# Ledger of designs, part 94: designed miniproteins, single chains, continued (2)

Each design is a single chain, and the fold is of that chain. pLDDT is the mean over its residues in the fold that is shown.

## One batch from the design tools (miniprotein)

Design m7263
Fold by ESMFold2-Fast:
Structure m7263 (fold): chain A 104 residues (1-104)
Amino acid sequence: SLNLSEEEVEKIIEKAKEVAKKLGLLEDTEGGLALKFLEIAIRRAAGLELSEEDKELLDFLKNALDEETREEIKKRALEILENLEDFPYKEEIKKELEKIYESL
């Protein structure tokens, strides 16, 4: 756990949203879900508790989406993460994203 504050996490999420927008990744449902998944991975890496909305989203992705759609969402989340410049926490966030997918 990175033990980041809620304010630091919000800044990271804002930066991820800006990157996703610049890459055109928010134009469909899968892109929006990819960003939300990445937000959950960031909160987990920071050691923050997940909201009820975050938990409902994880349940939706596990039980409502097929494997192909889940893999596309993962691919886009990783693309956003890789394009975060001057960012020291990429490996920790990537590990949390992988753990989420291992639990699906």
Scores: mean pLDDT 81

Design m7264
Fold by ESMFold2-Fast:
Structure m7264 (fold): chain A 78 residues (1-78)
Amino acid sequence: SPAQREVLRVVNEYLERLDKAKTPEEVRQILLEAYRRLRAIPGLTDDQIENFRRALVSDAEDRFGLDPEELEAEIDAV
């Protein structure tokens, strides 16, 4: 679907930006921007949004040692 294609584009673009991030603050900003963009895409199911959100949080945890619980709380506040 067009929505699914746009989600993959957003996720891939932000994963590429995460590869270039050097500080936890940069990572948080990139993730919050990605989540705002994902929420704005019409026609997505809650399951689709949650799956991509989980992938972004997991990547931040694995690469930068960020607390996934803290990241989830920040995302939920947006």
Scores: mean pLDDT 78

Design m7265
Fold by ESMFold2-Fast:
Structure m7265 (fold): chain A 69 residues (1-69)
Amino acid sequence: MDEKRIEYMAIGIALVREDPNVHEEIAKYVKGDDASEIYDALKKVAEERKIEVSEEDKKLAREELERLK
């Protein structure tokens, strides 16, 4: 599995844990359906909110990506 996808998914999990409505803020940075734009938006929002990604978040990200397979 792509390690970069795991990283971005883990950031998403961490963001949702802190704020369940975070998808509304991410939408402000996304102008289309491009996955790379969504990943860049997740990283920007996490950096602005100073969200720390834990090992548990990375584990959940791997499990979530396997579920979506």
Scores: mean pLDDT 71

Design m7266
Fold by ESMFold2-Fast:
Structure m7266 (fold): chain A 86 residues (1-86)
Amino acid sequence: SAVELAILEVAAELDPDATKPVSVAQVKERLLARGFDEAEISRVLKRYAKDGEITVEGLRKLLEELVSRGVSLSKAASQFAAKLFE
């Protein structure tokens, strides 16, 4: 769940307007820099990524999973979530 929330936050940093796919390589690099485990990052990304990117639809799926588990979103993640469903 922590990795999933961090992916959403990193996606918001890479494309704040939620209009285009984000690079898996860039997301992974930023998550590793934050101290997350590479195996856990890869396991989570495999669920939402296709062809080296996370699409807007993939980010929506990720957000739905976080909400279904009752994960509290940061202000930045909440703002990004609103843009994903505009």
Scores: mean pLDDT 81

Design m7267
Fold by ESMFold2-Fast:
Structure m7267 (fold): chain A 68 residues (1-68)
Amino acid sequence: APAEDIARYLTEELAVPFPTAFDLADALQEMQRAGLTQEQAEASAALIGDAFDLPVADVERAIRFAFG
């Protein structure tokens, strides 16, 4: 998904604040451009959650949305 669509999903469905949502959306899109699979991104969900101060479950939902 485009970064704008991921950011919108994060803000509207997961109530993530706009600055964090855009930063995470950009990070997820860069992971896709780098050739990471959904499984590889999900393996890092806890580290991403810690970095962005988000619950791991929300990060996992964001990854599935971005990569699906």
Scores: mean pLDDT 84

Design m7268
Fold by ESMFold2-Fast:
Structure m7268 (fold): chain A 62 residues (1-62)
Amino acid sequence: LVNAILGGVGGRYSRALSELLSRGLSPEELQAVVKQLEDIRNNSSSSLARRRADEALKALGV
């Protein structure tokens, strides 16, 4: 999931994220994705990766 969100080209990651959310996430999968995205947002040296992680977390309601 995280790789699919971050691997989006240009503005396409938002569509990929929306499609993945529409397929449904279990609470366990959601927690795992949130943890990975928080780690990327806080620790990644890439400003683009950090921004995408932050936007994905907001889309997940975190």
Scores: mean pLDDT 67

Design m7269
Fold by ESMFold2-Fast:
Structure m7269 (fold): chain A 62 residues (1-62)
Amino acid sequence: MSEEELYKEVVESLSLMASGIAKSTGDDKLAKEFREVSKIEDPEERLEKLKELMKKDQQEKE
């Protein structure tokens, strides 16, 4: 229970930070994707999706 609450808060903070970073770099697509991930109710699935988005973005920039 407490772990789920911690993940929720951490993921929400990460989503806000990612949105800010994407806004600074002009990557609205990334910001929108992070915002959509933050809507996932399961914190474990949400964290996994965040990892996938970061990896996918790195592969595209290769």
Scores: mean pLDDT 66

Design m7270
Fold by ESMFold2-Fast:
Structure m7270 (fold): chain A 75 residues (1-75)
Amino acid sequence: LTPEEQAKLEELLEELREQLRAQGVPEEKIERLAERVREHLEKAIAAKKAGKMEEAREHLRKAAEEVQRVLEESK
């Protein structure tokens, strides 16, 4: 990741953390989720740079599924 891409990624992850805290998700779950989402987003960025838009979308879908799973567990 370039420094600019890393900065954007951290901004998105911080927004996610804030939203999850507002919904009452425990900090332990927030940090575990943020790490899993980071991994998927980094892979999505790498795939996009390689021109593999299908693979990039797949990684974004996996990130979204991780978020949905934690939100479902917190209901």
Scores: mean pLDDT 81

Design m7271
Fold by ESMFold2-Fast:
Structure m7271 (fold): chain A 64 residues (1-64)
Amino acid sequence: DIDRDVLVALAEIQVAIALRDYKKGRITKEEALETVERAAQFLRDHGLDEEAERLKKWALEKIE
């Protein structure tokens, strides 16, 4: 559905920006992890629990 896809895209963009900034040394690992948790919680708040878990797993793999 359009609303679901938009919510997922917004969360993915937030995480992608945080991962890029972390890779470039602009933010700390802790700040990047906080952004990942906030993005995952945003998806959970909208009932997208599976999408939140996938986003978090993907992001944690990229940080490590």
Scores: mean pLDDT 84

Design m7272
Fold by ESMFold2-Fast:
Structure m7272 (fold): chain A 56 residues (1-56)
Amino acid sequence: MEERKEIEERALEGLKKASEVHESESDTAVAGLKGKELAGEALGRYGRLLRAESAA
């Protein structure tokens, strides 16, 4: 129960940090954020499944 909450919070926190970087570095961070957006969604789904299945 708590492990799922932690995973979700970590994902949201990652987005929050990425947003802050984008605010200070629009050009440089944009390329990274684009990749992070795709990775974030994939990590959120597959990471949660992997962690839930093989979590320790």
Scores: mean pLDDT 59

Design m7273
Fold by ESMFold2-Fast:
Structure m7273 (fold): chain A 55 residues (1-55)
Amino acid sequence: SKEEIEKKIEELKKQIEHVDSVLARLAGGDPTVRAVAEHERQKLEDELKKLEKEL
């Protein structure tokens, strides 16, 4: 339902904010660890865009 999609969008936005917080703490840190966090952010961003198109 539309309500379920909206709830999932909100959860994904919260997860992206959390990853952004982690990336901010990793500024100047290990490039491998940072790359993993950036990859995770991209996956969440892609899923968010997909769900937003379904609304």
Scores: mean pLDDT 82

Design m7274
Fold by ESMFold2-Fast:
Structure m7274 (fold): chain A 73 residues (1-73)
Amino acid sequence: SMMEEAQKGIAEAIELYKEGLRALMAGDSQRANELFAEARKLLEQTAEEFPEMKSLAEVALAAGDAQYASLKA
């Protein structure tokens, strides 16, 4: 279903954020930035393709951005 596809997109983006956080904790800022950019792109694409899941995708995107900013500051 479309809902299942949207949920998979969001779940994949969350996994990319987790990998990015692990890379950042390991001192690999370049890899972390690449993974965060991929996660963000996935969430934006999911929000565009599945408007019914847009609010959840936006919340995940904002949470990821806030977490990254907090760790980089």
Scores: mean pLDDT 75

Design m7275
Fold by ESMFold2-Fast:
Structure m7275 (fold): chain A 91 residues (1-91)
Amino acid sequence: GPIDEDVAVDEFLERLKKHSTPEEQKKLEKLREIIEKLKEGKELNSKEIEEFIELLEVALELADRLGIDDEIVAVLKNLLELLKKKLEKEK
């Protein structure tokens, strides 16, 4: 993605981590790893897509709990819906 979106994702995840439990911080770090893998042009298998969906749902729940409504939240919600449709297409 464009550099500005990548920076927005990193800043968003760091904001969530500051108000997260150690277990939630691990999930946010795993989410970051999956995003980096996608940036490298690597394809996700179905298991990784399912994990990505679960991690995005955790990040969005944390954002809602913290009152974060930045543009990145809308981007991640759209990504979540696209990933769900991709899983359905593989069946």
Scores: mean pLDDT 78

Design m7276
Fold by ESMFold2-Fast:
Structure m7276 (fold): chain A 75 residues (1-75)
Amino acid sequence: ELEEAMKNFEERVNSKVKELQEEIDKLMDEAEKKAATLSPAEAGQVLMDALNRAREMQKKLEEEIKKAKSEFEKE
């Protein structure tokens, strides 16, 4: 029972990590496509914003996983 709950939790975590990676890949692809149609200054801002957003998304996921694991262990 507990082992299955932990396995399901790990599968959920892995699924979220995969989804995040796919979202980051799409976000970077869209940013590059937009940058190609913009002025150099605007392109730089779009790419920088996309990179910062990707980093924030990764950090947020790590914090959510840590919190969820801590709450699960308190059960």
Scores: mean pLDDT 79

Design m7277
Fold by ESMFold2-Fast:
Structure m7277 (fold): chain A 83 residues (1-83)
Amino acid sequence: DEEKLKLATEIAELASKIPLERIDEVVQRLREEAGLSDTEINRVRAALTLAAKGRLDQAIDILSQLSKETLEKVLEILREFLA
């Protein structure tokens, strides 16, 4: 799915700009505002942490396991966080 891969890539690129110490803030906002499940939150946290460490390919692989709807919510929160 080209659209899903595009979302995963955009998320990984944005997350690479976030200091590691602030990843927990993004994860907390996703838990509170986006209504993600604990399983989704754990996968997103792992992917964002990998991206922040510059491991973009591994982050994209994890993100690609999530639904398009979940990826859209993650992207929205990341864009707001970095605004």
Scores: mean pLDDT 86

Design m7278
Fold by ESMFold2-Fast:
Structure m7278 (fold): chain A 96 residues (1-96)
Amino acid sequence: MDEVQELVQKLARAHELSEEEVKAVLEQAKKLAKDPSLSIEEQLLLLMMAAAVAKSRGDLELAKEFAEELIKIAEKSDSKDAKDFKKVAEYLLENL
């Protein structure tokens, strides 16, 4: 089973999940996003989705943690995607 794909689908459907399920999914995203076997693109996608879900649930501190980690990882890459993710994360932090 592709753990990244499963987690991305759960994050996309977070509005359909219970509070306990959302908490478990966000904790799993936080752990998996730090896995060095993932591509930078996979790490950035997981962190962005997790930050958005945390913000939508009113967990502004957790949303901030995910956005800050995303910016830190994005700074390690010169790709356009990493630069775009960084800008979105910076915007999210300014609008918490």
Scores: mean pLDDT 81

Design m7279
Fold by ESMFold2-Fast:
Structure m7279 (fold): chain A 80 residues (1-80)
Amino acid sequence: MESQLALEATERLGDGRLAGNAVGIAKALASGDKEMLEIEEKSLKSTLDVLGDMYGLSDEEKEELYKETLRVAEEFAKKL
């Protein structure tokens, strides 16, 4: 189940690292673990900074990726 969610997230977001953050956030949301959610959100922001440097993303593009990653995570949390 988790490997299938990671694969789907990778296909939707176009990046395996970002997909990993989406699955991690989804698990934290599904379990109601606020501490884990905070850790996963900080990890996502770090991933977006790395991707921004690699691909030359603007702050606006990073914000849109952040929102899209959260959208995918919320969808997955409802299935968990």
Scores: mean pLDDT 81

Design m7280
Fold by ESMFold2-Fast:
Structure m7280 (fold): chain A 105 residues (1-105)
Amino acid sequence: MKELVDEAVELFNLAEKAYRGELTKEQIEAGIKRARELLDKVDISEETRKKVEEHVKSLKNAREYLLDGAVYLIALAMDPENKEAIYGVALSALKLFELKLKELE
């Protein structure tokens, strides 16, 4: 769990830098890859996955993805075994990276 928590924190920090326009296209693409790898590593139920995916799908812009990631990160700080929070951080970061990459194209 500590390794997944550390990866989620690193992804959030990378998403915050992307939000501020501090990352290159190549760094954003690396962030997308890391987010997808974390999503694949997190063992959660199909019900929990669908719940998080439906929630994140309701968000509309980079700011909302960043704030959502921050809320999940707070939940993860309160309970480091919260796999739903790890998944939420990774998915929110992924959606933010995808939006920022599209802005650079």
Scores: mean pLDDT 87

Design m7281
Fold by ESMFold2-Fast:
Structure m7281 (fold): chain A 63 residues (1-63)
Amino acid sequence: MEEVERLRKELLERARAGEVDQEQLAQGVLRIANKLMEAGYSNEEASQRAAELAREVGLHLRE
C-alpha cells in the first residue's frame, strides 16, 4: 500500500499549492482507487477509501 500513500500525499501537497482542479482531483482519486483494487480491495472498499481522500482534498480546493 506504499504506492497508495505516496499518491495520496502527492495529491494533497499539490492541492495545498493550488495546482489541483476538480478534473485533476477526479483523476487522482481514480488512480488511487485502481491501486487499492490491484492490492485486493473490493470495488466498494476502494471507492469508500478514495471518497474519504476526495473529501479531504476537496476541503483544500474550497477553502
Scores: mean pLDDT 76

Design m7282
Fold by ESMFold2-Fast:
Structure m7282 (fold): chain A 93 residues (1-93)
Amino acid sequence: SSMEKAEQKRKEIEEIRKDLPKEKREELKKVVEDTAFALHRIGNRFDIELIVRLDPSLAPLGREYQARLDAAKTMDEVVALGAELDALLSQIL
């Protein structure tokens, strides 16, 4: 099964990570952090698009959030933006 092979490979990668030297762990930590930042940006973009689709009157606000998202360079900025978007979605849904 393709799924069983993927599962086994994931476990092998997990074991390799635990045995890595400190320098390689720090490199991987940066990759994980950069990936988390990129995923937050993608999630926020989808939330903005969803908000505007559900309530078109919020299109100007959606443009402001998109501009803030495009300007965001730190994890704190994208996390704070995500919290604001989650609060808006909770009011609309």
Scores: mean pLDDT 81

Design m7283
Fold by ESMFold2-Fast:
Structure m7283 (fold): chain A 91 residues (1-91)
Amino acid sequence: EEARLEELVAELRELAAEGKARVAELEAKSGIRMSEEQLAQVEEEVARVIALLREEGREVEAAALERLVAEHGPLALAYALMARGARLAAA
C-alpha cells in the first residue's frame, strides 16, 4: 500500500512539475492568463479534494497533496490530476 502511494505521489509530483511548465508555456503562447477568480476557484477545488481524502481517513495522501501544492502550486496539481484522470481512491 505504502509503495503504491509513493509511486502515485512521485507520478503526481512529476506531472505537477510538467503542468507548471506547460501552463507557463500556454500563457506565453496564447496571451491568456487565468484570472484571480479562476485561480481562487482552482485553489478551492484542490482544497476540497484534500479535505475529502482526510474525511476518508487517507491522511498520508492528503498530506502528500498539500506538499505538492506547496512545491508546485494548486494550478499545477489540478492540471496533473486532470491530465491523468486519476482518482486517488483507485490507488
Scores: mean pLDDT 68

Design m7284
Fold by ESMFold2-Fast:
Structure m7284 (fold): chain A 60 residues (1-60)
Amino acid sequence: MKYYIIDKNGNIKETELSDIPPGATVYVFVTDDLNDPEVIEEARKAIDDGADYALIIVKE
């Protein structure tokens, strides 16, 4: 299982769960494909709606 984070600037990077700041507003999405445009679009909407980060969990 892999974890990716989208920040307020729209940057996507692979992350560890321990690197997510405590107390941040995080929206979680689960997918089997990081290239799914619908998942990326929903994650960006969460950021626009005031989330600090969007976490994408890619299923193995």
Scores: mean pLDDT 77

Design m7285
Fold by ESMFold2-Fast:
Structure m7285 (fold): chain A 92 residues (1-92)
Amino acid sequence: MARELSVEDVDRILELLDRDAADYAPGSEPILRIALETVKEALENGEFKATISEWEVEAAGKTWTHFSIHVPPELGEKIAARIREELGVEKA
């Protein structure tokens, strides 16, 4: 279900990323961390609103929690710029 994203949601996802990085961000952990930290800063500043969708999927004998976060275009641009700067990724 889609709802407004909170700072608490971002903190929870960052904690899950630290615990289960291989499950939630295979090969993309640094990218996801930078994106989440940038979103958290924007939410704390009150400049942007984002939405989150959360659902459970049963696969390989486990229950997986999936998240989809939608951000405004200007926040998306900040995320992309920060990822390029921090990781040196010019073209993914």
Scores: mean pLDDT 72

Design m7286
Fold by ESMFold2-Fast:
Structure m7286 (fold): chain A 103 residues (1-103)
Amino acid sequence: SEVARALRQAHLIATLLDLPPEERERLRRFYRAIAEAGGITGTTPEAKALAEEAGAVGEYALTDEDARRLRELERGVEEVRKNSSDEELQKKRDEALALAAAE
C-alpha cells in the first residue's frame, strides 16, 4: 500500500540520518499523512497542487517549508550514501525494513 511504502521511506531516511526517536516519529507521521492524503508527493508545483486538491488539510498540505525540508532530507541521505560503504548502507536498510515491518 502507499502507506506501507511511506512508512518504509520514513524509517529508511531516519535510519540513514541517525535521527533521534522523536524526529523519527515526526517523520513517520509526516510521510504517513501525505500518503493518506494523496500519495508521497515530490517537491514539484504539480505534486503540491495534487496533494492540496486531494484534500490534504492543515499541516498535511505541502507548504514551501515542507518542500524545503524534504529537499534537505534528500541531500542528507545523498551525503550519507556518498560517505558510507555498501555494507553500512545494507545494514541500515535492513534495520529500517525491520522497523517498518513492526508497524
Scores: mean pLDDT 70

Design m7287
Fold by ESMFold2-Fast:
Structure m7287 (fold): chain A 89 residues (1-89)
Amino acid sequence: NLEKALEYLDKAIEAAKAGDLGKALEYLRQAASLALDALKKQNDKKSAEEVSKLAHKALEAIAAGDIEKAIEYLEEMKKKVEEALKKAK
């Protein structure tokens, strides 16, 4: 669900800020999986596409060791998931 995705995004952001890119990647994968599943069930195709794109950018930044960009994309992804959650309620 989207609430669980937000929990994992917060953990991913904390891990990235701590420089633990391995944990950031693990939490990002969990968050992306949960968010995309929930958005597909809600038939929110646009939010699913936006979240998928941001997850890809965050993953690329993590792989490159770009902590600042990783945090930026994770925070942007969190904002999109929060917006989708508000719309669903």
Scores: mean pLDDT 84

Design m7288
Fold by ESMFold2-Fast:
Structure m7288 (fold): chain A 113 residues (1-113)
Amino acid sequence: SSEEELELIDKILEIIEKTLEKLSEYLSKESVDKIGEKLKEMVSKLLTLVLDEKASLEEVREEHEKLKEELLKFVEEIAEEEKLSKEQKEKLKEIIEEATEEILKLIEEYLKK
């Protein structure tokens, strides 16, 4: 692995950790752990495209959008199960959207090198 590849992975893991901490303000530990696993699955798929399959920026963006929509739906279902308010659900959506956009930005910057 290149030094740049390791830096990319480390920065993505930091975003995941911060995201799970923010989600823990609204959700049970069990729900946060489930979302964490789904987010890690999303990241694993994106990193496989970038590092192993040498996918284009266009292909990465398309897969990111698909996986983001799946993650947002999963989080919405968990929020409904935990009977969160409309305002709390909006906040969770914002947290997830910010995290996934930061991850995409890091991957895009890596691919432009």
Scores: mean pLDDT 88

Design m7289
Fold by ESMFold2-Fast:
Structure m7289 (fold): chain A 98 residues (1-98)
Amino acid sequence: DPMKELKRRRLEEFERLRAITDKAERQELGAEADREEALALGYSEEIAELAAEVTRLLSDGTTRELGGLLVELHEAVQAGDEERVRRILEEMLRLLRR
């Protein structure tokens, strides 16, 4: 049934677009939350914006590539080393932007 097949394809396309939109919206909400959290922790506005941009560009596929840097970032945050945190975030952004 050509009409039934056409209707099915249109519905699948619509569901796919909705899923993509929802994912992008979730990433932006996560980025804003990370930015506000960094500011609340006393980091500079520059570091807060870097953290937000990393979150915005992060995907399930890229998380593995950044695994070592994520561990190093956690250690730098725990140490309170703002300069090291900034350097790690810049390296993460360099890899994500390519």
Scores: mean pLDDT 71

Design m7290
Fold by ESMFold2-Fast:
Structure m7290 (fold): chain A 82 residues (1-82)
Amino acid sequence: SKEAIEKLKELVKAAKESIESGDVSPALEAFKKLKETDPETAERVAELAQEYMRKNKLDGTAVNIAKALLEAAKELLKELEA
């Protein structure tokens, strides 16, 4: 949906802010808004983020969580805008 695409773009921006600051809060807040708007899209982002962390053997630090959410949101945006 258009609303889900807008929230995914917000998540990309927030995740970049989280990576730069080392504070995961912006990314988690944006993810929460996505979940409230479109739970199915949020679940897909969570799945992709978990898979990204597993494949890259990333630990649960704020920066790594934000990087995983960033890559998941970018991947899903490419699929939805194609």
Scores: mean pLDDT 85

Design m7291
Fold by ESMFold2-Fast:
Parts: structure tokens; sequence; C-alpha cells
Structure m7291 (fold): chain A 89 residues (1-89)
């Protein structure tokens, strides 16, 4: 088996940290009104590829459009960051 517990834990922690960075940036973008082009560039600075960055921005816009409250927006953006973290595993 190629995966030891320590290697798996390190990979998981790195993915979760990246997911949290993405979630925090998306939350900041909603709170501060960061323009789409600037948000895509900031996501790329976090190591997100352009295609995934554009998909995250589109999903963020759908969340903002469909959410009934600010708390729902915050929860959905945190879940989006976790979904990104899982995609790195």
Amino acid sequence: SHVSFSEETKRLNEALRKGMDVANLLLEAVREGIPEEELIERLKELGVDEKTARELVEKMREIVRNAKSEVEIEAELVFLGLEYAVSLL
C-alpha cells in the first residue's frame, strides 16, 4: 500500500488548509465586493488553476443569487472551500 497514515494525514492537512484559504477569499469577495477578474487572479495566487478558479467564482455567484440569508451564503461558501479541498485528494 502506497499510503501510510503520516503521508495521508499530511496530504489531508495541506488540502484542508488550501480549502480554508479559498473559502476565506470567497467570503471576503462577497463581504467586500471584489470584482470577478481580481477574484480570479487572487484564487490563482493561492495555487488554484484558472479553470477551477472560474468554476468557483460561478458557483459563488449562484450561491449569492439563491441564498435566503447571509448565514446561508457563509455556510455554502465554507462547503465550497471544503469541496475544493476534497478535489485535491
Scores: mean pLDDT 86

Design m7292
Fold by ESMFold2-Fast:
Structure m7292 (fold): chain A 55 residues (1-55)
Amino acid sequence: NPVLEAAVQVVNGLPLDAASTEALRAFQREQGLTVDGVADEATLKALQEYVRRNS
């Protein structure tokens, strides 16, 4: 899932390219979060829950 890869990059403090930023925005829209392309606390929490359910 490219969205998860984008989130991992942000959590590790690495810069995202345009494609990763688009993937993050798509995830935020799908999850009903603020669509700003930034992995804030709410976005990270949603990603953690998604990973937990799929693991």
Scores: mean pLDDT 73

Design m7293
Fold by ESMFold2-Fast:
Structure m7293 (fold): chain A 100 residues (1-100)
Amino acid sequence: MKPPLPQEESAEDRRLVRLTPEFRALAREAGYQADEVTLSEALSLVFDYLVRKGLGDPEDPNVFDASGSPLGKALGVDRFDASDYDALREALLKVAEPVP
């Protein structure tokens, strides 16, 4: 089984991203006031939301169904696999503009 969350920060994980208005609202709910966060922080916000709202699959703790949720709408993704970090990063980069 792949690890559910990355524990190390790569250079990509430290990349700054600008939050869209929809994702910014979710970040504010989690106590973040910044409009720009690292990709690692953005991923942590996604997983924190999925866990807090109880969107986890009862048979697989790495799988979350966000269909119809504000997060799913903000990211344009209905289902998340926490062990598929690359897919989550790609989904975030579609809705959080990368800051050079």
Scores: mean pLDDT 69

Design m7294
Fold by ESMFold2-Fast:
Structure m7294 (fold): chain A 81 residues (1-81)
Amino acid sequence: MKTPYQEYIEEQNKAGKALSVEEQQRRLQILSYLRNPDITNKEIGDKLGISESTVNYHLNDLYNAVGAKNRVELVAKLQQR
């Protein structure tokens, strides 16, 4: 029932580096937008009111957290239990 992303959030909390509710919500919003393969990081940033570099930072952190090499792998891994 846990997604790899939920396991990642638990590991961060366990390590004493709890993500704020705002940061957790922002990452979930980014993941929601990634379901559209044509969306750019700039467009995600514009929709969320953050910079493209901030979107890139969150995506890179998510790639490392779930062991994904690219956007397609990230979306695929987040759909696996």
Scores: mean pLDDT 70

Design m7295
Fold by ESMFold2-Fast:
Structure m7295 (fold): chain A 96 residues (1-96)
Amino acid sequence: SLFDSLSDEQLEEAHRVFLTTPIDKPEELVKKIFEVLGLKPSEEELEKLTKLVEDAVENGITIDGKRLSLNELRQFENFKKFLKVLVEEYEKLKKE
């Protein structure tokens, strides 16, 4: 998995981006996170990833049977779980 290849420094920087980017700008957030990861989503991939982030911010996201709110996603351990979901979705979109 691309996620398993990420350094601790990349994980920490992606978390800072998540905490400092305005949450009402989900496309900017996705672009900045993936830039930290050294990845460049296509326009179609970016649109789908942006919708995933919007849904998670507005409604929370269920990961491993636990619902995580936006405030919970701001905690580093929960953020890493969310980042893994984003990276895995990106990998799926690249194969389609």
Scores: mean pLDDT 87

Design m7296
Fold by ESMFold2-Fast:
Structure m7296 (fold): chain A 93 residues (1-93)
Amino acid sequence: VKVSDLTPEQREKFKLKLLSLFGIPPDPEAKLGRANAVVIEAGLRSLGFPLERLLDPNLKVSEIPDEVLQKVFDALKKYDPELAEKILKEAGV
């Protein structure tokens, strides 16, 4: 699944569900925060999906790039495919 191919409504639900795995509140207006930015970046790097750029901790959840969401999902699908499918289903994908 490509995040860029999702409808705006599916993308927002998908994003909130995916990020909730990191303890990020299901609030599109909430700032990501330094701790969450570091955990996502370090986690993705350790799993073989490194980000090309540092994740901005002042970024709102709604502003997180599709590239970052795609890498988080690809990592999840590789290590926990059942949870990945559950998140897609809950997002209406």
Scores: mean pLDDT 74

Design m7297
Fold by ESMFold2-Fast:
Structure m7297 (fold): chain A 108 residues (1-108)
Amino acid sequence: EVQLTQDPSATAPEGGVALISGRASGASGEDLAWYRQTPDGKRELLIEGGRLANPRFAGRVGLAVSGTDFTLAIGPARPEDEGVYYLQSLASSPPVFGGGTTLTVVPA
């Protein structure tokens, strides 16, 4: 069984690095996707199967994997990066989603 857990909130200074932490048991990075829900409710695919899917984040997004821990890194962080980031399992039916991480970007 796949289980996805996320920290409920993340904060980053503008121009710094935003770290959005997820944990996935029963899935590998190739079975995972990251989505962003914008403040206006639109869903954007960011990462699919460990690969960047959204060219708007090209050169600014990285993934770190340590065991069952999966961290999405956005740097430099911009105010327009604010939103709710969701981890999803691609290997599950029905689909399994993490609880979502709300990213706040602080002017600095």
Scores: mean pLDDT 79

